# Ledger of designs, part 94: designed miniproteins, single chains, continued (5)

Each design is a single chain, and the fold is of that chain. pLDDT is the mean over its residues in the fold that is shown.

## One batch from the design tools (miniprotein)

Design m19255
Fold by ESMFold2-Fast:
Structure m19255 (fold): chain A 101 residues (1-101)
Amino acid sequence: SLEEYLKRLEENPEDFEAYIGIGLIYAKNGDVEKAREAFRKAVEIAINNPELKPFAIITLSGFARAFGYPELAPRIEKAIKDGNLEEALELADIVVERYAK
């Protein structure tokens, strides 16, 4: 639930998985801007923490595949590996926007 993820962020403000979960909930509810903000935080955390890059690649490329954009997955992977925050966010935003009501 949204409440569980928000509680996790109170305990750890750099909880990558919590921001992903929040972003998915807002996207399903049609709140595109809040979803984008949550995913932006997650990507920033992953780029600034090299140990999280493999998890970010799996999670965000999996998100693209799950929402019907498997062609974006290798682009997301490259952007995260290269530390290209702007490109990674643009690709994530495309996936989120398409499935927001």
Scores: mean pLDDT 78

Design m19256
Fold by ESMFold2-Fast:
Structure m19256 (fold): chain A 72 residues (1-72)
Amino acid sequence: MSGDEAAKKAVEAVKAGDYGTALAYAGLAVQRAREGKGGPLGKKALELADEYIAQGASGAEAALRAAEELAK
């Protein structure tokens, strides 16, 4: 699964209120983006997650917050 596909699934899960699934796919999207396989959405998720980590968030919290931001 590409980072773009994983980011889309994370956004769908956030909108459905399934935060467990959202966290799993958000983490995958960030990981695929770090591997250069993020696509546009995966790269955006990585950029947002790195901003949240810089603000003191854990990696898991940052990935979930990135998915929540993309779901707006």
Scores: mean pLDDT 85

Design m19257
Fold by ESMFold2-Fast:
Structure m19257 (fold): chain A 73 residues (1-73)
Amino acid sequence: SIEEIKKIMEEMEKLIEEAISKEKDEEVKEELKNFLEILKEIAKKVLEYKSEEEALKIMELIKKKAEEFIKKL
């Protein structure tokens, strides 16, 4: 459902915002903020152009990749 996709977006946003709040390096903070904006744009496009089922699968994959990226910082 669209609600499930929005929840995934909210969870990703929260994870990235928590990473930003804990980061002391201003350059890394800016990169994380840019990353969040890119993810929001991708999510918007996915919701516009894909079926709800496909959008959910794509958003779940994006969330997994975002979590992996943050853990490597």
Scores: mean pLDDT 80

Design m19258
Fold by ESMFold2-Fast:
Structure m19258 (fold): chain A 83 residues (1-83)
Amino acid sequence: MNFGYTSSTNDAIENKDAETLARIVLDALYDNPDSLPFVLGPLSIGTGQSIEEIRKQILSQLGLSREEAFELLKKWVSEQLSK
């Protein structure tokens, strides 16, 4: 991607934009899974959660529809960014 996953994730974290972060995570999870590490690193730094904890949370969504996963990830990310 022209803007890159790492850059987009860092911008969303800086802006506390849980909706954009959830969209980035779902894009990586369902459409570009090889890009997931480029999202997980910045999320780990921005939230204070370990990469393994974030990965576990994201992978738990694999059995859900994209819409259900989006709402749950948006809520989880919002909670992590808010403390």
Scores: mean pLDDT 73

Design m19259
Fold by ESMFold2-Fast:
Structure m19259 (fold): chain A 89 residues (1-89)
Amino acid sequence: PKPKVEEKSSLDEENDYKYYEKKTEGITVDESFKLEAYGGEEIDKMKEELRKLEKEIEEKGGEIAELKYEEYVDKDGVLHEKLEGKVAI
């Protein structure tokens, strides 16, 4: 039995809300990052920033230890993406 609830804070199926979280305990974190995008143009810019960040992490010999991703559509029909992470070197 699935409740039909019209809640923006409900999980992944209502308003195309998607949530992903990965966390590794016991790893030393050296750096953190946060990226947010609102609408198509900002999402494209966020993807470019992600590519730059991945290159910087690789150049430092690091990896992403923690990652949190959210994707949702707001009341005005605008797509939002949020990405937060922590890097271990």
Scores: mean pLDDT 65

Design m19260
Fold by ESMFold2-Fast:
Formats: sequence, C-alpha cells, structure tokens
Structure m19260 (fold): chain A 103 residues (1-103)
Amino acid sequence: SLAQQLDELLEQLTPPLKEARDAIKRGDYEKAREYVRKTAPLADQLAEVGRQALAAGDVALGSRALNTLREVYDLALKAGDLELAKRLFEQLGELTDMLMEAQ
C-alpha cells in the first residue's frame, strides 16, 4: 500500500535527517550537506508517493508526504545545498497544487 511505502521511506529518512539537523545545530554545514544529499533519492520517492496518494484522493497520506518533503527542503536550504533546495521547492509546489485541488 502507499501508506506502507510512506512508512518505509520515513524510517529510511529518519536517521540521515536527524544527523543533518544535529550537524546544522553544531554549525557543521559540510557534514549537513553530506547527510541531506543522502536523502535526495528518498525524497524523490517520497514526492512520488505523495503524488500517487493525492491522485487517489488520500489527502491525509499526501499531507504526511508533503510535510516530510518540506522538512528535507528546509534542511537542504539551511545546509546550503541550494541546487537540491530548488529542486525540492519545485516538487513541493506541484504537490501543494495537487493537495489544494484534492480538497
């Protein structure tokens, strides 16, 4: 199920996102960028799960995917990975439009 795929992606995202947050808190932006970069392929899968959920009318599941994708975006921006942040921002915009249409 999409819910099961989301839960598996969130489990995989939790460790590198925690390490990125901790690196940012310490001012270690090089390490933060390393950890955020490791999340990039998982963030792409997360966006796809969100897209499929919203297309199916599952606003709750789509919102959960969007909230986590927003966290990855915020961490990319804070870490100074502007290319990744720009790409994530575009994905967030597309999914936000889908969420507004699904409601």
Scores: mean pLDDT 89

Design m19261
Fold by ESMFold2-Fast:
Structure m19261 (fold): chain A 96 residues (1-96)
Amino acid sequence: SELVKELLEKIKSKKSAQEVIDLAREFHRRYGSPDLEESVRVSEFIALIADPVLLKEKIKRYEELIKAGFTQYKPYLERSKKALEESEKKIEELIK
């Protein structure tokens, strides 16, 4: 879609996963809702870029639960950390 192409060109100018995520969030807020097909494609692309943000939030929540004594969440924390690393690597490959 046109919006996805514009977003990708802007992403190519960024040097970090965080900059890419921030750009994707601002792009979605600023340009609003495209048509249905374009909306799906933009949503899929934003989900890929937004995954690190969601994973960082999950990591923070699991760390808080573990500190509160819910040590059963330790495996979830480690899996979320690994998923975050993999997600950030995918974004870094996209912006190369």
Scores: mean pLDDT 68

Design m19262
Fold by ESMFold2-Fast:
Structure m19262 (fold): chain A 67 residues (1-67)
Amino acid sequence: SESQKLVEKMRELAEKGGEGVIEAAELMGKALLEQVRKEGKLDVEEVEKKIKEELEKVRELVEKEKE
């Protein structure tokens, strides 16, 4: 249920265009990191690094699409 709500919010933000897509990705990353901290099953540092890497890729793709 929480993952579905997050996906819907990401879709709503993405509909606002490039800035919305970036904002949605950042929101997803923050929510995922918080969930990982609560569950304690994954390496928080590793997940945080991967989230930052994916967010940078999303920003690059959004900028490329704007040209």
Scores: mean pLDDT 70

Design m19263
Fold by ESMFold2-Fast:
Order: structure tokens, then C-alpha cells, then sequence
Structure m19263 (fold): chain A 94 residues (1-94)
């Protein structure tokens, strides 16, 4: 599915960024699992500004977690909250 392909792209990005910054394999695997868990949360936007915001938000969460600037849980929790705000606004605009 398109959602699965979008998640797979983020998983590959987590592996790539993690290796680039010298994160442990265990940490890379934990970040990849958090990305896979996004399948259980709200829908991935199909296109447009919401999709760009979704991609950038989770890319930033992966980078912060991999570099140790935030814990994995904090980075993804903040990203999830940001995405929910945008999803709620989009639902009101139709």
C-alpha cells in the first residue's frame, strides 16, 4: 500500500541517518520500530502540504533521536502531537 511504502521510506531513512551519525545498531532498530508503529496511528497524508509536513516532522524526529539530541520516545511523542494538530485542522477545512 502507499502507506506501507511511505513507512518503508522512513525506516530506510532511520537506518541511513543512524549509520551516518554512528548510532548503535540497537538504537537504529528502536527508531525503525517507532517508525513502523506509525502504521497503528493516524493516516499518512496522500500529497500536498500535509504530506510534506508529515515527512519533515518524522525526518526531524528520526534525526534528533539518532543524534541523541532527544530520547527516541520524546522525539516521536512531539512529532505525533504536531501531526495530530495538522490532521485536526485539515478535518475542519474539508
Amino acid sequence: SKKQKDIDKLVQKAKSIGKQVGASQSKIDQIAQKVKDLMKKGDVPSDGPSKKYWDKTYDNAITKAATGKQTIDDAFSQADKGIKVIDDLDKKKK
Scores: mean pLDDT 76

Design m19264
Fold by ESMFold2-Fast:
Structure m19264 (fold): chain A 76 residues (1-76)
Amino acid sequence: MIDDEEVTEALILMTIASGVANGDPVGAVKKAIELASKLPNKELQLKVLETARDIARRAGDSEAVKLAEEAIEKFK
């Protein structure tokens, strides 16, 4: 089912949230980039990376934001 891709996306988003909660937004974004590369379509990859960027911005980590933005450009 298409549902399997949505489940993978949810797991990636939870991984990002957990990393930020543990004070490691850079590590969280790096893991999100790795996991997003395994997603079957570009739209889902970009959606995950854009969410990672938004979470990094809320955490106030400019390095994590930069990594997410660079990944978004690379996946376009």
Scores: mean pLDDT 76

Design m19265
Fold by ESMFold2-Fast:
Structure m19265 (fold): chain A 86 residues (1-86)
Amino acid sequence: GEELARRLLEDILEADELDQKGPESLPRAIGRALRAIGDAIEGARTEEGARLAIEAAREALERAKSRLGKLAAEGAIRAAEGVLES
């Protein structure tokens, strides 16, 4: 869980930074955002992993400045919560 949560946080913040650089960076930003959501789903296979993923995504949400960064963080939270509730 911890390694996935760390990468998830880093990927959301990278997506946030790339989105702020403009349209040429958008494909890379989207790729990072999607990987973060995938990591949240994978982490949420365990209750502890879900909690770590949600905590990391909430930290990313507080730090994110761009629309994509915020959407990626919210997406990761919702994805992990959805798996945990399933």
Scores: mean pLDDT 87

Design m19266
Fold by ESMFold2-Fast:
Structure m19266 (fold): chain A 86 residues (1-86)
Amino acid sequence: HMFRPLTPEELERALEVLRKAAEQASPNTRKDLEWIERILREIGENGASVDEAIAFVHIAGAISLKTTDDPEELRRAVDEVLRVLE
């Protein structure tokens, strides 16, 4: 079950997805993706479980949809991060 600690390798893969998406993103979507990356790194480095990381990404993505320039761009990045964390 996913209630185990997030490994450094899993965290690094998820952060890489967010970084690559941010590089190609529109300005407000980039800011949202950079924010998600920063907080995910912080919680992951402080021992977050896989389930906690997934919950955070879902919540942060939902909040960011209110501020993003391109909802599809944000949704694709969030979905890819969630696939990596599975």
Scores: mean pLDDT 83

Design m19267
Fold by ESMFold2-Fast:
Structure m19267 (fold): chain A 85 residues (1-85)
Amino acid sequence: SEIEKKVEEFRKWVEEQKKQLSPEDQQVLDQLLKNFENYAKYRIDVINKTTDPKQKEQILTDSLGIMDGFEGRVRRIVEGALQEQ
């Protein structure tokens, strides 16, 4: 699914960034990844329990938008941390 693909891409990005971060910042990034994965699992469950095709598409669109916003915020946090090293 598009949500699962977004999770996999974000996971790969997180693992690359962790190589450049302090142990403390790595723990924060791991927690943010866990929150992202948990949100994705929750939204996939909601989509699977929804029977109306139009509602499924709306939930998918809304979920991807929220995930994009979250990813953008995390990227800004990491960029800030890297610039302070």
Scores: mean pLDDT 86

Design m19268
Fold by ESMFold2-Fast:
Structure m19268 (fold): chain A 80 residues (1-80)
Amino acid sequence: SAEEALERARRAVEEAQRIEAEGAKVSREAGLAAGVGAGLAGIGLGVGLVAGDPAFGAEMAERGLERARAGLESGSFKEA
């Protein structure tokens, strides 16, 4: 349902924000790379809420979370 998609988007944003905070403690590169993913997750939630496509918003938010995880793992801001 739309509500389930928005809940997935919210969880993705919350997790991406936690990953960003953890990355910032490790290095500037990890924090910035994870922060890009967290920002993308937030945009996804916003799209789901405003554009009336919660499923698309959830997919965008989950891609943002994946980007945050990849950024934390690599710590390679300059390759992003």
Scores: mean pLDDT 80

Design m19269
Fold by ESMFold2-Fast:
Structure m19269 (fold): chain A 69 residues (1-69)
Amino acid sequence: GAAAGAAVKALMLSLGASEAAAEAAGRYVDRAPTAEEAGHRAGVWASIDVGAEAARRVGEFTRELLEAE
């Protein structure tokens, strides 16, 4: 939901992603119908803007956050 997108945006910014990329990732996560899909989408977006290892962490964080939401 909206809270998950905001948290993903904050995490992306803390990892050095651009504000535009972080906001896009958050919106893309909010459009995902499942926690697993949101995690995968967040990881893909992060991998374009940040390194592969940071992208894996963003994906895991997103999935876990949405499962807790």
Scores: mean pLDDT 73

Design m19270
Fold by ESMFold2-Fast:
Structure m19270 (fold): chain A 75 residues (1-75)
Amino acid sequence: SMAEKEEKAIKEMAEKAWEAINKAMTLPREQQPEALEQARKELLEEVEKLDVSKEAKERAKRVIENMFDMALSLL
């Protein structure tokens, strides 16, 4: 169903965000903020390319932004 497709897309974007955050956090401390900001921008651009509804894109963007905000708050 379309709802299952949208939930899967949101889950896949969250998994990519988790991987990108973990990768950025392996860098030297001074490089982590820039790497996190770059990864956030790239993932938000990827969300806009998803073949899902505007509502699903907004949900995916909120998940990504919340995850990166949390990661940045730990620096």
Scores: mean pLDDT 88

Design m19271
Fold by ESMFold2-Fast:
Structure m19271 (fold): chain A 82 residues (1-82)
Amino acid sequence: MKPELSPEELEEQIKKAKEQLKAEKEKFAKSEATEEERKIYELLVKGMEVGIEVTRLMIEGKYEEAIAKAEAAEAELNAQAA
């Protein structure tokens, strides 16, 4: 397993993930995308938001909540894509 990062390094990883999420939301807002492409971007953004939350919960040692949140998001994405 990879060694545990310092709290400062873990916070920096979350910051980068949030920055990527903002960039994707900005692309979506500025994009003259088709209706189908917009739906794909919405799913991608939701996936990134869940990833950030799951990572945060894991850093806090809330592994059971992290797993539950990831599974709930996967089910929600599948329902929305269907």
Scores: mean pLDDT 72

Design m19272
Fold by ESMFold2-Fast:
Structure m19272 (fold): chain A 80 residues (1-80)
Amino acid sequence: MQQAQQHLALGLQAEAAGDYDTAARHFREAADAAVDAGDYGLAVESARRMADALEKGGRTDEAQAVRDSLPVIEEFGRQQ
């Protein structure tokens, strides 16, 4: 899954630089690409990283919404 892995790497680099808004966007794209590829484990990891980046960037309501969606993504992975 080249697309999801590329966005995950870019998000991690942005997070290390303290650019939490850019990190959150890349982690969202990584999660979306992982879901499209059927990799729900990577989708959950990317979504958790997105929530952490949103919280550190002061977007706490959006971070909570992402965290509230994690059980749904995890359940889809288990149903395979």
Scores: mean pLDDT 81

Design m19273
Fold by ESMFold2-Fast:
Structure m19273 (fold): chain A 91 residues (1-91)
Amino acid sequence: MEEEVLELAKKIIEAHKNKDYEKMFENARKLMDLVAERLGIPQAVRDFRFYLLKKILEKEGIDKFTPEEIVEMVLSLVGAAALARKVVEKL
């Protein structure tokens, strides 16, 4: 899982650098679903958390983040509803 999670985060950053936003969102969804499945998060919550992740990826300079920081962001969105709400309020 750890290795798979970091590889997906790297793919998100590379897709953003290449301005391939479809591929960026595809890999972001795969990363969120992988993390959410391991944490037992219901599908309806995953869909909403992915919407929030897309909003973050659209606004933030994602190419300035490390793969580890992308993973921490996804873990925070999946594990902490309060953090996700606060981030969306700032977008």
Scores: mean pLDDT 71

Design m19274
Fold by ESMFold2-Fast:
Structure m19274 (fold): chain A 116 residues (1-116)
Amino acid sequence: MEKELERHFELAEKVYEWYEEKVKKYGEEKYKEMIEEELTKLEEKLLATQDLEKAEEELARYIAEHVLGEEEAKKLTPEEREMVALILGSILQGHSLEEIKKQIEELYKKRLEALE
């Protein structure tokens, strides 16, 4: 119905399912530590050589490729890649799928408000 909102909810479900499978395979504490370390090192490297906006775009691209695979990640818009990165960040902070969907809905409403 709201095409973008529905798409973002689908992305949230995919990212959450991917994370749950990784937690099931490696254990929550170990996998969380591994991914946070990897993402922190990448962010530091990008920020050392690029401006903030470009570094954020490249980090979002990397996260989307890592979560969904290179082929599926290439089909995403830049906005969808940013959404995947935001979703993963929320999961790592301990938010449930329901809470993440609420955050996505709030972002969607805020975007509509920006259009007056």
Scores: mean pLDDT 77

Design m19275
Fold by ESMFold2-Fast:
Order: C-alpha cells, then structure tokens, then sequence
Structure m19275 (fold): chain A 69 residues (1-69)
C-alpha cells in the first residue's frame, strides 16, 4: 500500500536526519489517505484508518524531535 510505503520512507528519512523530507512525505500521503477513504468499502476503510494513524504518529514524533533542537 502507498500509505505504508510512505510511512516507511518517512521513518528512514528521519533516521538519516532528513526530518523535513520525512514530514513532507507524511503530508503528501494525507491526500492519498483521504482519497482512499472515499473509494474503499467499510472493511477496507478500517485498514486505511490504521495506516493514516501511523502516518499521523510519525509526523507528531518528527515535530517533537525538531522542537528539542
């Protein structure tokens, strides 16, 4: 899934110190999440929601780490 792929890429970029790029990927995937949510069945929406939650969490973690700098 695209959301899972972007989540993994975001985490990897953060590890390399590219937090701004990681946050950008998370933000870009918000559009994909919203689009998928409109197109998916009820069962599939649960999976999409879990992926969206993971992306939101990584975005929040990146923001918190940047505040410490």
Amino acid sequence: SKAEELYKKGAELEKKGNSREARRLVEENRDLRDEASLALSEETKKVAREIAEKLREIGDEIDEELKKK
Scores: mean pLDDT 62

Design m19276
Fold by ESMFold2-Fast:
Structure m19276 (fold): chain A 82 residues (1-82)
Amino acid sequence: VAALKEETARRAEGLARAVAEADEELKERARRTAEEDRRLALAEAPEELREVLLLAAEAVLAAAEGDEERAREHVERARELA
């Protein structure tokens, strides 16, 4: 479980950075994907992974919306929980 949490946090960090630098169309796609990921985490994720998966999705969502500070906060918290 710890390895999956660490991988999830690491992927979220990389993806949030990439999305922050993307054009508006790619940001919109990332936003939609992150919203779906958040929904699936709430509905389907195991309890041990749910908070990290939610924070990962929220980080990408914030980056897609242009809120780099909020994205960094979510990534940092996901890494702390991993």
Scores: mean pLDDT 79

Design m19277
Fold by ESMFold2-Fast:
Structure m19277 (fold): chain A 68 residues (1-68)
Amino acid sequence: SDIEQQLDALEQQLEETETLTRAEALDIDVQLGVLALKAAVFQDRSALDRVNSLEQQLRSRFGAQLTF
């Protein structure tokens, strides 16, 4: 599905990236939020679990870039 393809791309990006700028981190956070909304609309529990995992990974590694 489009959701799974986008999740695969974001997962790959986070796996290969050691550093993110504030703008890059915020862009990924926004993309994950959109994917969470889509997954909820389609009742895709698997996709929601993947979004939550990736959001935890993003905030654990780059949480400082996501706050003012």
Scores: mean pLDDT 83

Design m19278
Fold by ESMFold2-Fast:
Structure m19278 (fold): chain A 86 residues (1-86)
Amino acid sequence: SEALEKIAEALRALKEGDLEKALEKLEEAYRISQDDPEIQKKLEEAMRAAEEAKRAEGEEKERYVNRAIDSATEAYKLLLRKEATG
């Protein structure tokens, strides 16, 4: 799945601290997932957290990065479940 690949790339970028790349990949995944509102909602939550992380410093930045990772991971799990079960 192209959407799964983009979410995986976003998760890697988030873990590497590359918030610009993470946002780009999350936005690409969001566009691909237009027919799945539940996945889009989780990707939107991840994008909002990543934007907050760009403006934050220290421990607050780490909290927002972790929130973005959690939301993107939930989107990934939801998409895997949907692709596995039909």
Scores: mean pLDDT 86

Design m19279
Fold by ESMFold2-Fast:
Structure m19279 (fold): chain A 56 residues (1-56)
Amino acid sequence: MEEKLRELLRGKREVSKSEAVEIFQKLGYSRALAEQLLADAPERLSRDELLEIALS
């Protein structure tokens, strides 16, 4: 998962919540599940924040 997340971020250190939903869909999550996981997330998320949520 970490490798794939790094590749999808393409060197970005943070992404918007909307971009995070798209990234999670590319990781195999449905849109609904991605939106649910990110419901309480801040408007901008770091790579480490995305990884923590994805591993939850």
Scores: mean pLDDT 75

Design m19280
Fold by ESMFold2-Fast:
Structure m19280 (fold): chain A 65 residues (1-65)
Amino acid sequence: PLLTLVFDVSKQSEEEILAAVRRKATSAGASQELIDKLVRAARNVIERAKAAGRDKVTLNLYLNP
């Protein structure tokens, strides 16, 4: 399955966004290993967006078993 999340990095803290990613992945039935990988990937995307001066980040998370 595909989970799409949109965040405004100018208004939301990185911690808030990462907590939302973890919560959504958990409710979708992702394993702990997958959750950890998705959170790490989301952090990298957020950091790149901030470095590029972007306000919006779209995360497309593939939740394969």
Scores: mean pLDDT 79

Design m19281
Fold by ESMFold2-Fast:
Structure m19281 (fold): chain A 79 residues (1-79)
Amino acid sequence: DAEELRERIERARKEVIELARELIEKDPSRLTYAIGVILRSIGLELDALRAIEQGDLETAEERLRELEEIKRELEEQLK
């Protein structure tokens, strides 16, 4: 379902940005790294949305997996 996939992608990107914000609050020296992660998450969301528009749900799902991987890496850094 393309609509459900769009919602999952948007949620994953929002979660990545929130975790990056928490990382900056915990360690301000990571500002440049966190900004890079935020920009990458936005790029992945845009790529996924374009893939959905083209009917390429497999590529959109792959971009979602990349967002979820970034989220896991940030969660590990915040432990």
Scores: mean pLDDT 88

Design m19282
Fold by ESMFold2-Fast:
Structure m19282 (fold): chain A 86 residues (1-86)
Amino acid sequence: KLEEALRLAEEALRAAKAGNIKEAIVKAQEAMTLLSEYDPQNPTIMEAQKLLGRAIDALKAGNIDEAVELLEKAIRLVKRYIEEKK
C-alpha cells in the first residue's frame, strides 16, 4: 500500500542520517518497488520513484547529504499524493 511505501522511505531517511547506508539503500529500494506497483503512470509517483532512484545512487557514491535531500523530497511528494486522495 502507498502508506507502506511512505513508511519505508521515512525508514530509509532515518537510516541514511544515522550512517546505516546499506539499510537506507534496502529501504529506499523497497519503497520504489511499492510505488511502482501502486500507480506507475501517475506523474507524482513517477517523480517520487525518480528521486528515490537518485537517492540510492547518491548513497552508493557516499554523497549522504545529497541522498538525504532527495529522500526528503520523495517523502514530501508521497505525503502530498496521500493527502490529495482524502
Scores: mean pLDDT 84

Design m19283
Fold by ESMFold2-Fast:
Structure m19283 (fold): chain A 92 residues (1-92)
Amino acid sequence: KEEEDVRLAEVLAEAIRRADPDKSGKVDYDTLLAALRELDPRFTRATVEGIRQVVDPANDGYIHFDSLRIFVERSDLSPEAKAIILAALDEV
């Protein structure tokens, strides 16, 4: 679980960096999905739907970095995985 959380966090962090080049503080869900699949082609639609509840809790089609930061802090993810994601969000 810890290693799985860290791997997921690293892929998500890189996808965020690729999906938000304008540093807008939010990223379109479809754009993030495309980046995730480019980084790891084993990510299927079903796998990503399972992750969606973590990255898009508002279900508005956008991942808002401020909202994602709060939910990551409160999630069951490992402390290391949280640190990886938060570092990527801080780049905005």
Scores: mean pLDDT 66

Design m19284
Fold by ESMFold2-Fast:
Structure m19284 (fold): chain A 66 residues (1-66)
Amino acid sequence: MRTIDVQSLLDAGVDEILEVRTEPVRVRSISDPAPRDYYTALVDGKEKRFASSVGPSGDEVLEEVT
């Protein structure tokens, strides 16, 4: 289970989360890619999309999707 923290949201510049969706992926083994969560959020009054990823320390971070 992935958990986003407030620092990750602040680092991404997120003002408000509008929607959260998990990528539909079939996981059969430990070598399969983990499903990503996608966020639709407001940044400075503009709607932007982000994807979650796990950093090397295990922290969940948000990266902007274009």
Scores: mean pLDDT 63

Design m19285
Fold by ESMFold2-Fast:
Structure m19285 (fold): chain A 84 residues (1-84)
Amino acid sequence: KEETLEAMKLAGDLASQGKVDEARKRLDELYKEGKISEQAREWALGLIDALELFRRWVTDPAFQARLDARSEELVKKRKEEEEK
């Protein structure tokens, strides 16, 4: 559907810029104006939620610390295996 594609493109563009609240507001406006269906709005909101969770996950200092710890563990295990 052209409406679904347009809504998801708009949501993706704004969310990728960190403008998550603006993206949600714009989708609500499009839905109230009758430019997108309820399904298109729900799909686009789902995409925004997924992208925001991923962004927060990647930029969260606690998550970054866990990633760094896991990377160090994997590097140590690989080095130990190679030294046999």
Scores: mean pLDDT 72

Design m19286
Fold by ESMFold2-Fast:
Structure m19286 (fold): chain A 55 residues (1-55)
Amino acid sequence: GAGETQAANIAKESAEEALKSTVLDVTVSDTSATISTSTATITVDKDTGATTITK
């Protein structure tokens, strides 16, 4: 549905931001990974692959 499409687009956008932006810090835990860039903070759930981006 629309929510699934939005989640997929956010995950893709955040992954592209992580690859293209300057990565300042990466913190990996047992359940999640947090990537800090010059423009955004990206959090990925390691179990589900759910991704959130905070600008």
Scores: mean pLDDT 69

Design m19287
Fold by ESMFold2-Fast:
Structure m19287 (fold): chain A 100 residues (1-100)
Amino acid sequence: SLKEKAEQLEKKAKEAEKNGDYLTAIRYYVESARLYKENLGDYEKAARFYEQAAELAIKLGDYPTAASFYREAAELYKKAGDEEKAQRFIDKANELKSKI
C-alpha cells in the first residue's frame, strides 16, 4: 500500500540520518512527505517530514533548500489547521533568507 511505502521511506530516512548521510535522508523524507501530502491527505505528517528535511539542509549549509522546505511545511501546517506552526515555519524560512 502507499501508506506502507511512505512508512518504509520514513524508516530509511531515519536510518540515513542516524548514519550521517544527510543527502539520502533528505531524499527519503521528501519522498515520504509527498506520499502523505498527495496520496494520503496527512498534511501534518507531511509537514513534519519537510521540517526534518529543512533541518538536515541547514546542517549541510544549504539555506535556500532549507527555506524552501520550511515554506512547504508552513503551507502543510496551514492545510492541517495549525496556524501557529504555519507562522513559525514562515518565520524560520524568512530568517534563512538573511543567510543567502
Scores: mean pLDDT 88

Design m19288
Fold by ESMFold2-Fast:
Structure m19288 (fold): chain A 82 residues (1-82)
Amino acid sequence: MMEEGQRLLAELEALLAEIEASATPSDAQVAAVVDTLRRIEALILELHKAGDIDSAMALLAQAVAILRAHRSAAERVARAVE
């Protein structure tokens, strides 16, 4: 489970870095970020239901840190979805 979490976090970071470099996200890039975030959310919920609260909280904290580090890209994705 944590190996999958780390893979998803790395994927999220790479996608947001790509969007930052391009300044304007494509529909495919927006969809990829949204899909990755949904998969991270599902894994956090699964870990929490399994009683692995520490891993769930660590994964959430890491995802938030990545979004904060790539804030401009995250805000562009959010606006494209809205």
Scores: mean pLDDT 82

Design m19289
Fold by ESMFold2-Fast:
Structure m19289 (fold): chain A 57 residues (1-57)
Amino acid sequence: ISSLPEEERAELVSETIALAVGRALAKRLGVEAPKSVEEFREWYRKDVAENGPPKFP
């Protein structure tokens, strides 16, 4: 959409990158990839609440 302001474009690009990173990380960790950035945020929050945050020794 060409009528999007610069800040909206930056946000869209950022979310697209976050989604791509989320998919790559999910595949690497052997978990199911999220469908969208919004779902990724919810997925991460719920995953932490249900399974606990990842721990580095």
Scores: mean pLDDT 61

